# Designed miniproteins, single chains, continued (2), part 62

Each design is a single chain, and the fold is of that chain. pLDDT is the mean over its residues in the fold that is shown.

## One batch from the design tools (miniprotein)

Design m6154
Fold by ESMFold2-Fast:
Structure m6154 (fold): chain A 77 residues (1-77)
Amino acid sequence: SVEEQVEVLMKVSEAYRNGEINEEEMYLILKNILTNLKENLSEEELEEVVEKALAKLDELGDEASRDALEKAYAEVK
């Protein structure tokens, strides 16, 4: 579901905030996830997943994860 995919992206950002991965690793993981989602979701569903994840990152004030996700999405769409 859209909500399950949002949760997957949020777990990647949480790993970054916990210091488990760096910004470059986060970007590459997000790009790989979005590439796989593009093959399995409609364009509208992929957009909804990304927009919901970006909104949650904005609420958390996580600018690094937000920018990484935005950049990854721009490269995949």
Scores: mean pLDDT 87

Design m6155
Fold by ESMFold2-Fast:
Structure m6155 (fold): chain A 89 residues (1-89)
Amino acid sequence: PEFKATEEDYEKNLEEARKAGNEELVKEIEVRKEAIKKVKEAGDIRVYERYAIAYYLSKKYNLSEEEFKKIAEELTDEEIEKIIKEALE
């Protein structure tokens, strides 16, 4: 549901995370906002899915913001399919 929020809704979540001093959550929200922006600009739902998978991996393996962005941009459709199968099994 969070990924369907507007960029303005993400700004509110970002401010709340900053007030709480939750630096990890701040970084996560910023990457999600960038993903939503890219989806809107490209009109490609696959970009949104890539960033969702990359976010899942980021949480599971405690990846850095740079690593998360690289994975999101470099993931192929075949890699996404494999990750989904492994995560859901």
Scores: mean pLDDT 62

Design m6156
Fold by ESMFold2-Fast:
Structure m6156 (fold): chain A 106 residues (1-106)
Amino acid sequence: SLQEEAIKLLTKAIDYLEKGKEYAKKYSSNAEKAVKELDKAIGYANLAIDYVIKGDFEEALKSVEKAIEYAKKGLELAKDSPKAVEYIKKAIEYLRKAKELIRKQL
């Protein structure tokens, strides 16, 4: 289902955010700030999964949009870590795909 696919994409996004966070922590000059923004992105992506499971697609959409916002902030802070950038960009791509599937449920 579109709901199951949205959960899979959000889970992949969280996996990539966690990897981006690990590399930002190790290699970014702004590690502490980058990690803080990525933790917010992970929190909102998990919240989006909870809302998708409940069928609350309007709240799921808002949560994914916030996850993208905080992932972008983390990306900017982690720019000096090429691997962090790579993983965070992949996470944002999966978040955007999940957002489009959630929109189809509205």
Scores: mean pLDDT 93

Design m6157
Fold by ESMFold2-Fast:
Structure m6157 (fold): chain A 63 residues (1-63)
Amino acid sequence: SMKEEAERLIEELREILRTSRNAAVRAAAADGIREGERLLEQGKYEEAVEFLKRALEVIEEVE
């Protein structure tokens, strides 16, 4: 489901937050988790997935 996909993407951002030594990447991951969780709380599962995928793409381009 889109909810499970969003939860999986949030877990990927949590892994980045735990493992990254780059302060800007950690800040971006933390912001992504916060906004993704907000969208999930509102039941906006498709928007959460789209947002989280974009957040991961931006982080990967910086590293």
Scores: mean pLDDT 86

Design m6158
Fold by ESMFold2-Fast:
Structure m6158 (fold): chain A 68 residues (1-68)
Amino acid sequence: RVLSVVEAVAVVQELAARGLMSVAQSEAVVGRIVERGPLTAEELKELIVEEAGVPRAEVDRVLRELGL
């Protein structure tokens, strides 16, 4: 399933709220999401791991909790 930019940003904000990502890292990831536009959950996970080093398991957990 393709995530909207709003859905992808919500995942990033939740990871930042949990302390898994710094403000600077969250801003960098959001910038890449906005530049790219709609993306899959796997593409979002790859971006987050690449930019912020958040473990894939934590991204998967947030996606599940948000119903994405």
Scores: mean pLDDT 84

Design m6159
Fold by ESMFold2-Fast:
Structure m6159 (fold): chain A 92 residues (1-92)
Amino acid sequence: SEKELKEYREEAIKALTEAARRLGFSEEFIEELREAIENRDAEKVARLLGEIAAAENADVETAKLAGRSIAEETTEELKEAREKVAEEKKKA
């Protein structure tokens, strides 16, 4: 449902904004990240997660890929997971 997609995105926003805040990123950065996730701006989310990873000396390219997945696939993966569950119920 639309509600489940919204809740999943809100959880992702909360986790990522809490991580950015702990690392000392500005409230302006945190709002930009939140807005990018809500708008499904995959390139912007990838860039901002790359900046967070760089601050932690983590893998920037892996963080960018994760950012694109959060922005682009949150809706599509949840839809596909529901279709798979529905097909399994038809065969059970």
Scores: mean pLDDT 68

Design m6160
Fold by ESMFold2-Fast:
Structure m6160 (fold): chain A 79 residues (1-79)
Amino acid sequence: MKPTKDDTTDEILEKVRKMLEQGSSPAELVKFILEVVEAGASTETLRKLRQLLQEYADQGNEAARTAAETVDGLLDQMA
């Protein structure tokens, strides 16, 4: 993703935040993350997403913890 797509990255982060606040299931959140990757999300977008998910996981959100583990696995595969 080019720097000109920064707004798209922020939109992805905002959607994930809303899903977490609404109590989305781990499966729903993982599905959304996989769709983001299939759409061509950059490694940098995934790193920012991991930071957001880690913040919610530290607050006790199980869906965020599962999603953060999924993002870590994707980042490891891309390295």
Scores: mean pLDDT 76

Design m6161
Fold by ESMFold2-Fast:
Structure m6161 (fold): chain A 82 residues (1-82)
Amino acid sequence: SLEDEGEALRARGRELQEQLAAAIEAGAPKEEILALLREYAETLKEYIDVWAKITGDYEKAEEAKKKLEEQLAQTEAALRAA
């Protein structure tokens, strides 16, 4: 069901947030941090799509995904420059 899909994605998102925080604290390589960040962003996009199916608000979902992609690109650029 959509509720089960949403719950699974929310749990995965939390797991990825914990992994990302741990990697940053441990001083993991930039490539590892970027890979976790990308996986987290993809999980958020899937969650947004499920939320759109539940609410019917596809326009807001598309806007949210665009914003997320822009934020991801900026964060990746900042991490590579550091």
Scores: mean pLDDT 85

Design m6162
Fold by ESMFold2-Fast:
Parts: C-alpha cells; sequence; structure tokens
Structure m6162 (fold): chain A 90 residues (1-90)
C-alpha cells in the first residue's frame, strides 16, 4: 500500500542539497514552465507546507489530470527523500 511504501521511505534521511539537484533536473515536469503549479493545485510556496506523506504521494504517483508524472522507479527512495527535504526549504 502507499502507506507501507511511505513508512519504508522514512528510513531514508533526506539531504536538501542533493534534493535541489534533483529538483533542478525535473522542475519543468513537476511544476510546469512558470514553477507556480497553478494548474496542478499547489504553487512552490504551498508545496513547502505539504506533509512528507503528501509530497511522497505527489512525487511517487504524480497527479492525475496534470503534467506531473509519476517518479516511482525513476527516482530511488533516497532521491525521493532528498527531493522532499529540499521542497520543505521553499
Amino acid sequence: SEKEEFEELKKYKGNAEKGKKIYDKYRADMFGKDGQGKKVGPDLTDVSKLSDEELFRMISYGIEGTAIPAYKGVLSNQEIMDLIAYLKTL
């Protein structure tokens, strides 16, 4: 289940500096050209307010009806946690 996958992820310590590099690589796919996320709900300011579980769901499974793809299998568990750590700094 998604909850069991998130519990496994919590064993990994996120690194915000590494997460920034992942964000810079995938930001256009995650948030669109303006980075505001208006068509996908939260903008970048709102993303920092999401829980780690909500960020995990968004990154791992994408958001239906948006341009945000699923990154499960593209990013490792460590890379997902690194990205979450970075997004929490915004």
Scores: mean pLDDT 70

Design m6163
Fold by ESMFold2-Fast:
Structure m6163 (fold): chain A 74 residues (1-74)
Amino acid sequence: MPLLLSLHVKAPKEKAKDIEEVVEKAGGTVLGSHASEEGISLNVQVADRETAERVIEALREAGFEITDVVVLPA
C-alpha cells in the first residue's frame, strides 16, 4: 500500500537538490520540497514501508540529519 512520508532534514537550502536526488535513487517520488532557515521539508510518495525505510536509510548514509519523520497512508 503506498505511503506518504513527510520528512524534515537539517541542511542548508543549497542541499535541497542533493537530498531530492538521494530520495529518488532510493525509490521515493518527491511530491514537493520547501527550503527554509530550519532546513528542508519534503513530501515523498513511496510504494510501501520497505521503500520508506530505504529512503530514510539512504538519507542517513549520505550524511543528512533527519529531524522529523511522519508516515501516512497515501
Scores: mean pLDDT 83

Design m6164
Fold by ESMFold2-Fast:
Structure m6164 (fold): chain A 91 residues (1-91)
Amino acid sequence: SEGVELAREGGYKGGLLASKGYLMNDSKGASLYAAGVILAAGSGLSGALLGGGKEEVAKGAREGALKGMKEGGNEKAGELAAKAAENAALL
């Protein structure tokens, strides 16, 4: 449960940061987008390392990242960040 919560919360924060970067549409935004994706992926990996089901952690990471990006306003960027978080949790 802790791993799933960590992955979901970190995915959400990472997705939100990535969406802010994407909306800036400049070099600063590109750096912020990358930082958000890295945070989401790192949270998925950390959640998996805490134990529990890899699939449940991956799902939590994906749901969090998608929610964060949806609040930020870009579905395509959200899909990429969510996939990064999910894939990191499944490694």
Scores: mean pLDDT 74

Design m6165
Fold by ESMFold2-Fast:
Structure m6165 (fold): chain A 86 residues (1-86)
Amino acid sequence: DIDRKNLLLNLSNELKDLARRDRDQSQSLHQRGADLRKEGAQSTPLMSKKLMQQAADDNVLSRTLSGLSGMNDDLATSLYDAALLL
């Protein structure tokens, strides 16, 4: 079934690209969170609290995107393997 094989291969490639973008965004957010923590440490108590909260939110998003990247890579591999059976 060549049409189904091509569909699975295309979906696998799209998921690999999404995984790469999620990984890149995760790294960017992790770095921004680190920078915000450094700025917060040198700021007034009120501003420090605000920046530390933003850094915490960036860390949560970074971890979520890292997890999604892994899930997308795993699904892409499963779809590729399934395509090879067709």
Scores: mean pLDDT 89

Design m6166
Fold by ESMFold2-Fast:
Structure m6166 (fold): chain A 58 residues (1-58)
Amino acid sequence: MEYAKKAEEYGGKGVGEAALASLESGDPGAGYTGAWGAREMGKEEGAKYALKAAEIAA
């Protein structure tokens, strides 16, 4: 996932992988947590990642 690489750039090396793993688990709570973390990264990248998280969770 492209957006996981952005998360890693912002939050450090493990953040992108952790966010991606949470989203891929299919757990609604994990998807929400991933989207929240993405939002904290930065407005533009966070918004894109949150949209992607919503698509995966749907």
Scores: mean pLDDT 54

Design m6167
Fold by ESMFold2-Fast:
Structure m6167 (fold): chain A 69 residues (1-69)
Amino acid sequence: HMTNLERNLERLEEELKKLDPNDEKAKAKLRLEIEIVEGMILIQRGVGMEVPKETLERLERLREELEKL
């Protein structure tokens, strides 16, 4: 049912919920993981694969929530 991208997004969303806002190392790790997923999306779109709008919106929300911390 779920793509690897969708599974990765679910995991990142769960990590964000459990994230200590004062843990700078954990925040940096999560930022890197978001960047990796962004790179995967760019590659998929570059080879003509469709990425659902929901997936893009979820990624944008993850980045916005992390930046608020």
Scores: mean pLDDT 80

Design m6168
Fold by ESMFold2-Fast:
Structure m6168 (fold): chain A 60 residues (1-60)
Amino acid sequence: MSPVLQELEERRRQASPEQAAGLDNVIRNAEDMERQGVPQEFIEEMARRALKVLDEQEAA
């Protein structure tokens, strides 16, 4: 598993039930993109943006 996917999985394990749903969707998208052969840089960018949004919502 890529480092970014590992980070997403770790976040999901520590997430509240509400946050877990959002993280599950992001992880599924990242896995689907990997299966389709999307470049790693694109997957990393998507995951980074998703984590930033989740972190900002949690910090509010």
Scores: mean pLDDT 74

Design m6169
Fold by ESMFold2-Fast:
Structure m6169 (fold): chain A 107 residues (1-107)
Amino acid sequence: GIPQQIEQLGQQMIDAVRNGDIAAFNQAIQQLLSLVQSHSSDTGVLQQAAEHIFKALKEAFRNENIEAARLALDALETIKSLAPDNLDIDVILGMAHIMYGVLLLIS
């Protein structure tokens, strides 16, 4: 189902970061965003996608991969635009901005 597809794409994002494969990372993000856009009225889908993108951003931070972290942050901004009143997504996006800012300072 949709939850399993999101989990699989999340794992593909993590594996791509670990392998330094930015093209694969961006492809997995774009597939996830397409899935999310097709289910934009489903709050559970939006929240699960945001959580998996945030996990990928944490992996990018651990690998000091600024480009992957930026792509993940941009994707979270896109999900936020689909759910402007969702507090859980707001919290994830806020944490993502802090993490990305720290990554830029230490790089």
Scores: mean pLDDT 90

Design m6170
Fold by ESMFold2-Fast:
Structure m6170 (fold): chain A 85 residues (1-85)
Amino acid sequence: MEKERLKEVAEKAVKEAEEAIENAEKLGKEFGVAAEDIRAVAQLGKEKFKEVIELIEKGAPLEEIKKKANEALAAVQAAGRAALA
């Protein structure tokens, strides 16, 4: 149950990363910020959330799964901050 719920949260986080990428690209085009760097960070976030899902599927410890989930969230937040800088 707990791992299944974490998988659902990770899937939602992937969608949030997609929204962050779209917003970053919009700001990059309008304000001339480095959209390529922002996109790369957001893409890293998506890959990290996919790693979380993979860890759940292969039965990794809950603590390791949470650590990867936090890393993925940090990557998405970094992409958002870069878009605002």
Scores: mean pLDDT 72

Design m6171
Fold by ESMFold2-Fast:
Parts: structure tokens; sequence; C-alpha cells
Structure m6171 (fold): chain A 68 residues (1-68)
């Protein structure tokens, strides 16, 4: 549980204010596939491994779906 929360926090800290605004916009539109692809792309660009980036992106999308 704590490791999952830490992974979400870490992913958010890797994103700029502009990227966070775009994620919020996509989530409000119900475009969770777009959220996933954006987060995954940015985490990979930040140097995360494909497996870790995918897991963090999936967890963040799950949290956003619970709030929208």
Amino acid sequence: MLSDEAQVTYAVLKLSNEELAEITRLAKQGDFEGVYELVLSKLLAAGESPDEAKRMAELLVKRLKENY
C-alpha cells in the first residue's frame, strides 16, 4: 500500500505543471487512455524503466478514475 502511494507521488513529481493540467483535462473528458499514454511517455522520457513507468501510469489512471 505505501509503495503504491509513493509511486503515485513520485510520478506526479516527475510531471510539470503544464503536464499535470493536460492530465486533468483528459481525465475530465473521460480520456483515460490519453492520460495513460501521456504519463507513460513522460516517465519514460524521465528515465524510468518501461515496467516501472507502465505500473506508475496504470496506478495514476486508476486513482483518477475513482475521482472522475
Scores: mean pLDDT 76

Design m6172
Fold by ESMFold2-Fast:
Formats: structure tokens, C-alpha cells, sequence
Structure m6172 (fold): chain A 89 residues (1-89)
């Protein structure tokens, strides 16, 4: 699905640029609403949210909350990646 891959690439670029909005996500999910696509989008948004949170926590020097945020994300990411792997098989 070249259309889906192109749309995912656009979402990723906007997330990396910090310009992604709720409307961008809603438009994407209105077009591509499979469980696999929703999980992939969840991973992309989770990664972007983690990077932002880690930067803010680093600026505040809150190492404990930084560790908690990283551990929570890694657990959720692993669960979603394992689910996606099974779904694609």
C-alpha cells in the first residue's frame, strides 16, 4: 500500500519536525483504520511524546521521572511490536 506508506512517512516527518497536530492523526486514521496501522501510529506518537518528555525532564534535571518515562515507553513499545509481529505473520 504505497498510499499508506506515504501517509505514514508524512506523519513521521511532521512528528520529527514537531508540527504534527491532532487533525493530522484524525485524517490519517479516517483513511487507514486497521489494527496494525493504529498500532504503528501509536508507536510513532509514543516515540515523539517520549522524546519531548525526556527533553523537558533533562532541562529540569529530574532523572527519576526520566527513567520512569523511558521504562513505561519501552514496555508499551515491546507489547505493541510483539502484537504487530504476530498480526503480520
Amino acid sequence: SAEREAALARLREKLEAGTATAADLEEFLARFNSEETRAEVGLLYGEAALKKALKELEEKGDEEKKKEAEEKYEKEKKELEEWLKKKKE
Scores: mean pLDDT 73

Design m6173
Fold by ESMFold2-Fast:
Structure m6173 (fold): chain A 91 residues (1-91)
Amino acid sequence: MEEVKEEIKKLMKEMDKAIREGKPTSYIKELFDKYNELVKKAGLSDEEVREIAEEILKEDPNNIVAGTILFQLEMERGLERAKKIEEELKK
């Protein structure tokens, strides 16, 4: 698991660099696909992915990819909480 977490961390950093350098969308997509495949193959939870993104942001607060992933995970959690509250209010 440690090796897979390091590979995911490297892919997030490579994606950030590629975006900042204005690399072709096809190249960025290839890195993103590799990232998704590793996350799926390793069976990482949203919590584990969040921890990796937070670790990267501690090293580089301006990392666009880690920041975006963390934002997406928090937004998804917020939507799930809002949905539960709406269901309780409609009872």
Scores: mean pLDDT 78

Design m6174
Fold by ESMFold2-Fast:
Structure m6174 (fold): chain A 69 residues (1-69)
Amino acid sequence: KQLPLVEPPTEEELKEAEKAGLSRDDVYAVRAYRERPDMTVEEIAEALGMTPEQVERAIRKAREAGLLP
């Protein structure tokens, strides 16, 4: 919510993500998933003001784009 969950992505990172069909919020969700393995998808969604479905969608898109294993 008010605290940064992860480091904000650079404009270059956002441009590359946009080519893969990822929004700014999607990039934040993907970074949180990668950097915070202690959190569930629902906890990441709550922290970012997203729905769990939006977080899962972001993760799948990132995997398709090669941003996640």
Scores: mean pLDDT 75

Design m6175
Fold by ESMFold2-Fast:
Structure m6175 (fold): chain A 80 residues (1-80)
Amino acid sequence: EEEVEKRAEELADEALARAKEHGPVMGSNLLTALAIRAVGDELEGNKEEARAYYLAMSRVAEAFGDKETAEFYRKKAEEL
């Protein structure tokens, strides 16, 4: 749990740093990249890795003020 949360924080921090430099369009593109990796890991049965990516997406969405998307990905991570 703690390792997954730390990895999610690292992934979110990286995405947010890029979004700050390039603006909201880059933030949206980074959420898409994280989603592709999360789905890929889920389909491969890499449950813990998929959870880390979904938690990272939740944190990035929260930082953009999108509370609904943040909650959606938080629940998705919990269900894995």
Scores: mean pLDDT 77

Design m6176
Fold by ESMFold2-Fast:
Structure m6176 (fold): chain A 90 residues (1-90)
Amino acid sequence: AEVPSKEEVLYLAKNREKYIEEIDKALEEGLLSEESAETYKELLKRIVELVETEGPEKVVERFKEANKRAEEAAAAGITDKETVKEILLL
């Protein structure tokens, strides 16, 4: 899994609406499920909130932790939607 840089996190937060449009387009084209689309939109909202409250460096740390948790969950065969969503939302 890819961990974004501080600069990439700032860019993502600043360009959130563009990424929401890309998510909606992927959903319309059948490349993304409705549930995944909503989760990614919630993640974008969470990133903006965390950048404003904790700063972009802390968001990078949260991505590193989420990536580690995702790898551990995958290795353990954990596939429940609530756990996966919790990991994705930092």
Scores: mean pLDDT 76

Design m6177
Fold by ESMFold2-Fast:
Structure m6177 (fold): chain A 57 residues (1-57)
Amino acid sequence: MSQEEIEKAIEELEPELVRLAIEGRIRDRDGALREVAKRLGVSVSKVREVFERLKKK
């Protein structure tokens, strides 16, 4: 999966991540990155790189 695909997927998954955080299933950003990585079937490190780029934009 390309970096652009991961970026789009993070945006699409944001409502689900918020819901999981409210439910207490995601407690911090590391938990959120891990959840995205699992759903996309990619490494956590790759998701973290994309997330860091989004923050710096």
Scores: mean pLDDT 75

Design m6178
Fold by ESMFold2-Fast:
Parts: structure tokens; sequence; C-alpha cells
Structure m6178 (fold): chain A 65 residues (1-65)
């Protein structure tokens, strides 16, 4: 299972993903209608911050790469 921590800003305009596992994780961020807003690859032990998203709420989908 992916070992990740996800934090969304209160307005949904920013999402920070921290990958605490030993595998890279592909992250897909979607709006309330399921539309893809961003996809990022977070390396093992790394982190990524996505900014400039439209106001939330957003769904974050995580898959090991």
Amino acid sequence: MAQVQVEQSPDGTSVTIRNLGDRAVRVTIRDADGRVLAEVLVPAGGSRTVTGLPPGPHTVDLREA
C-alpha cells in the first residue's frame, strides 16, 4: 500500500503530498465533478506541492508507480 500524507489547504487551492514509502506514487487531483486538474509523480521519500488549483473541494487519488 502507498504510504503517503496528503494535506489540502482550507480553500482547496493547494495540495501537498508527502511520500513516506519506498516507491514513487502517481497522484491525480480531481474537482467535485471528477475532472482531472493535475497529475504529479511524487518520488519515494519525496514531496510535491501543487498550487493554483481552483477552489475546492478536490479528490486526491493515489497509485504506486
Scores: mean pLDDT 76

Design m6179
Fold by ESMFold2-Fast:
Structure m6179 (fold): chain A 81 residues (1-81)
Amino acid sequence: MRMVAEATTGVSPEDAEAAARALEAALREIGAELSEPVKIDEKTGRVTAVGLYPGEPGEYSFLFEANGKRIGVDVRVREEE
């Protein structure tokens, strides 16, 4: 069974690179490996990262500091289908 971990956050477009790093850190924190390039919607500031995870389905929340701002990251683990 292959699990997919999807990390998401919403930030101002100028903070998108910092958000992308926070998403990668959140995936690593749960033990997931990045499987696709981080996606950035420059219009909305929505950033998404997808990784492979060898564990069980679940939801995790993290808070990171980057560029003097707090970035909240939600990670959802689901079966790949």
Scores: mean pLDDT 77

Design m6180
Fold by ESMFold2-Fast:
Structure m6180 (fold): chain A 70 residues (1-70)
Amino acid sequence: SADEAREIFEKALELAVKRVKEGEPVEKAAEYALKVLQEELEKLGLEPLSDEDKEFLIKKIKEYVKEELA
């Protein structure tokens, strides 16, 4: 459902922030968070992310991390 997808995305955002706070570069943290997001969506039987969706989400994850750590 949309609510489940939203929860997974929010968890991915928080995971990226946590990893950057632990000393990981923003790019690597965002890539890892996207990987976890994809795996969690797959577990719920939701459709795989397109390459365009992945690019959009990685950008949004990076933007979120920058705002939270500003």
Scores: mean pLDDT 82

Design m6181
Fold by ESMFold2-Fast:
Structure m6181 (fold): chain A 70 residues (1-70)
Amino acid sequence: SKTKRDSAILATENTAKQAEKLGAKEEAKSLRDNAKKGDYETASEMNAQAGKLYIELKEKQKREEEEKAA
């Protein structure tokens, strides 16, 4: 539905903003542009991209913390 798509767009954009703050500017830009255009057919596709980026960012932060702790 339209409402479900709008919610997915907002969620994706929020993830993109977090990614941008963490230095993943290119990935954030891609997510933001896709969300704004409404290129995704379903909310599921948008959520999948946001989830992938979120996992990558968490792994990167954990690695940086491990290096600082050493």
Scores: mean pLDDT 68

Design m6182
Fold by ESMFold2-Fast:
Structure m6182 (fold): chain A 68 residues (1-68)
Amino acid sequence: GAREEEIARATEEGARRAGEAARKGDSVKTKQIVDELAERLRELGASEEEIERGLRAAETAGVKAILE
């Protein structure tokens, strides 16, 4: 549904932004983006599991950006 689509879009955008910040070596900005993603997912009514998944996606993007 629309809520699930909004959660997916927020997660994708958050992961992309976190990856870009991590690639530039900006750990402070990366943390801010992850925190913002968590807050946005809560505002969208995401379940605890959906929030955990979103944050893991952002963390994974950050790690990949550093390694790639």
Scores: mean pLDDT 77

Design m6183
Fold by ESMFold2-Fast:
Structure m6183 (fold): chain A 100 residues (1-100)
Amino acid sequence: SLDELAAQAEALLAEIEALAAEKFAQVRRYIDQGDTAAARAVLEEFRRELEAKWREFQAVLAQMDALDPARAAALTARGLAALSEIGRRARELEQEVDAL
């Protein structure tokens, strides 16, 4: 159902936010230790995991768009806003790692 797809999209968006928070905290701990290699490894792992979760989110949105384009568009906008903020924070962490 549309409500089940919307709940799945909301859950995936929450998982993306939680993943970012967890991985950024790990990167910060390695930066604080001066461990550039470990910090870079976590950022690369995060990119792969984020890409996989984003693809799952897009697949659910495509199913929602077939049923309710307006509701799909609203969740797409929220997802893109979250992805933009995550990207900004990842770039800031990459710059800090590069300065180590």
Scores: mean pLDDT 91

Design m6184
Fold by ESMFold2-Fast:
Formats: structure tokens, C-alpha cells, sequence
Structure m6184 (fold): chain A 118 residues (1-118)
């Protein structure tokens, strides 16, 4: 399962380079549950995606440049479409992409945890 190995590698990089330990732990748990065929994996993947999408929407709302704001909204819409097409795997890969975008915007590990709260 190349998809599982790719998601685990991306989660490890986010933990190692950006100290997103809790997010990486949740991604590993979701991958484990999905590879075991457990319904709880689909639930966790969806919850992770929804929390990351909400965090990204909060950051986008704070952007002042109209072109940057429009590009970020388009990117989020594309990842929402990917998540909808591929429950579980697509939701997790999209959640990772959103987490990577937040890091690229300069969001610290502490700020990431605050933004990702329910």
C-alpha cells in the first residue's frame, strides 16, 4: 500500500521538521485503522480533514492581499474535492497538504495546536 507509506512519511517529516507531534500521531492512528479495514479510521480521517480545513479557513480570513486570499481559497476548494472523492486516504492526504500549507505560512507548532482545536 504505497499510499499508506507516503502518508506515514509525510507525517514523520511534519513531526521531525515542524514538531507537529500530535497531528503526526493522529495521522499514524488513522492510517493504522484504515489499513485494518476499521470504520473508526474513516471517522478519524474525516475529523482530521475537517479540523485542518477549519484552521486553514481561519488563516485565510486573516489574509489582506486579495490575490493571495483567492489563491488560498482555490487550493482549499481543490483539497475539499479530493477529500470528497477518496474517503479515508484522500481526506488524510488533503489534511497533510493543509498542515504543510499552515507551516509554510509561518504557523508555529503551538499556533497549529490552537488553530486545530475543536
Amino acid sequence: SDWADNLLAAAEELEREHDLREFAREVREAVRLLTEGREEGLELARELFERMAAAVEAVIAGLTDPAEKAAAREGLAALRAEAARHPGEGELSSAIALAQWLVEQGVSAEEFEELARK
Scores: mean pLDDT 87

Design m6185
Fold by ESMFold2-Fast:
Structure m6185 (fold): chain A 59 residues (1-59)
Amino acid sequence: MVEEKTITVTFPKSEANQALAAFGEQVQAEKAAGYEVVSGSITAVSPDTLQATAVLRKE
């Protein structure tokens, strides 16, 4: 059985270190639950705002 989950976090560039650390912890928790990372991206939504996205799957 295949399960898919998308994690998205939006944060100011000034807080990127804290936001990316929290995002990484969330991804690690999902991996501990049996999910695999199939894609990831960090995109500039505005000049001062970033969005991090991870797509995860579990079989």
Scores: mean pLDDT 82

Design m6186
Fold by ESMFold2-Fast:
Structure m6186 (fold): chain A 89 residues (1-89)
Amino acid sequence: DARRAAAEAVRLVGEALARLFREQGRDDHARRALEHARGVARQVLDSPDPDAVVAKVRDELQALLAWAQQNQQTLLARAAQEALALIAA
């Protein structure tokens, strides 16, 4: 199920972002990042057009990967790569 893979990709990136906020001592930001990722994942799963939503998630992950590499955010770059691999399967 392509929607399930895309939803899992969103959760994976959300967890990586939350981990970065926790490492900075920003527990409230970490919690909000996880809540937001869960909300987006639900919207992905509920989408009536799986091809369109998967393509959108892929485009956003590619943009995140490029940004993370340019800004030397190694954890986010790795998470984006793993998320893209989930969607490609």
Scores: mean pLDDT 84

Design m6187
Fold by ESMFold2-Fast:
Structure m6187 (fold): chain A 69 residues (1-69)
Amino acid sequence: SDARRGEAAVRAMLGAWEVDPSITEEEILEIARSILDDERVAEEATRLAMEAKRAGTVEAGEQAVARMR
């Protein structure tokens, strides 16, 4: 389902930033696009992942994943 793919995309983006925190928004959006077929959903997942990265907590990351439902 699109919701499961959205959750997977947010987790993938946050995981990529844990390995390399210097990855740009443009590069991270390409990760979302590789998982999600809908551009609007990819942009929304990227926005949520960016918000969670700014907060810097595991809890914020899990909340971003949940918001893709």
Scores: mean pLDDT 83

Design m6188
Fold by ESMFold2-Fast:
Structure m6188 (fold): chain A 86 residues (1-86)
Amino acid sequence: SLSREDAVLLTALAIRMIGFETSVRLGLLSDAQAAAERAAILDLALEAYALDPATAAALLDRLIAETRDPRARAALQAIRAEVRAA
C-alpha cells in the first residue's frame, strides 16, 4: 500500500493533469501559462516516478487515455516520455 505522503503526491499530480486538460480545452491558458503548468506537472511526475515508478506510470497512462483534447494529450504524452527517459 502507498504511504499517505505518496498518495498526496499522486493526487496532486492527477488534479494538475485533469486541470491542465480542462484549461487547454477551454482555451483558458496563454502559451506562457501552459508552458509553466506543463513544467509543474513534469516536476510532480518526476517526484512520483522516483518514489514508485509502476504506480506513477499507471496513473499517467490512465489520465492520458482519459484526456479528450488532442493538444493536452500530446503535451501529457511528452511529459510521460520525459519521465520514462529520466
Scores: mean pLDDT 86

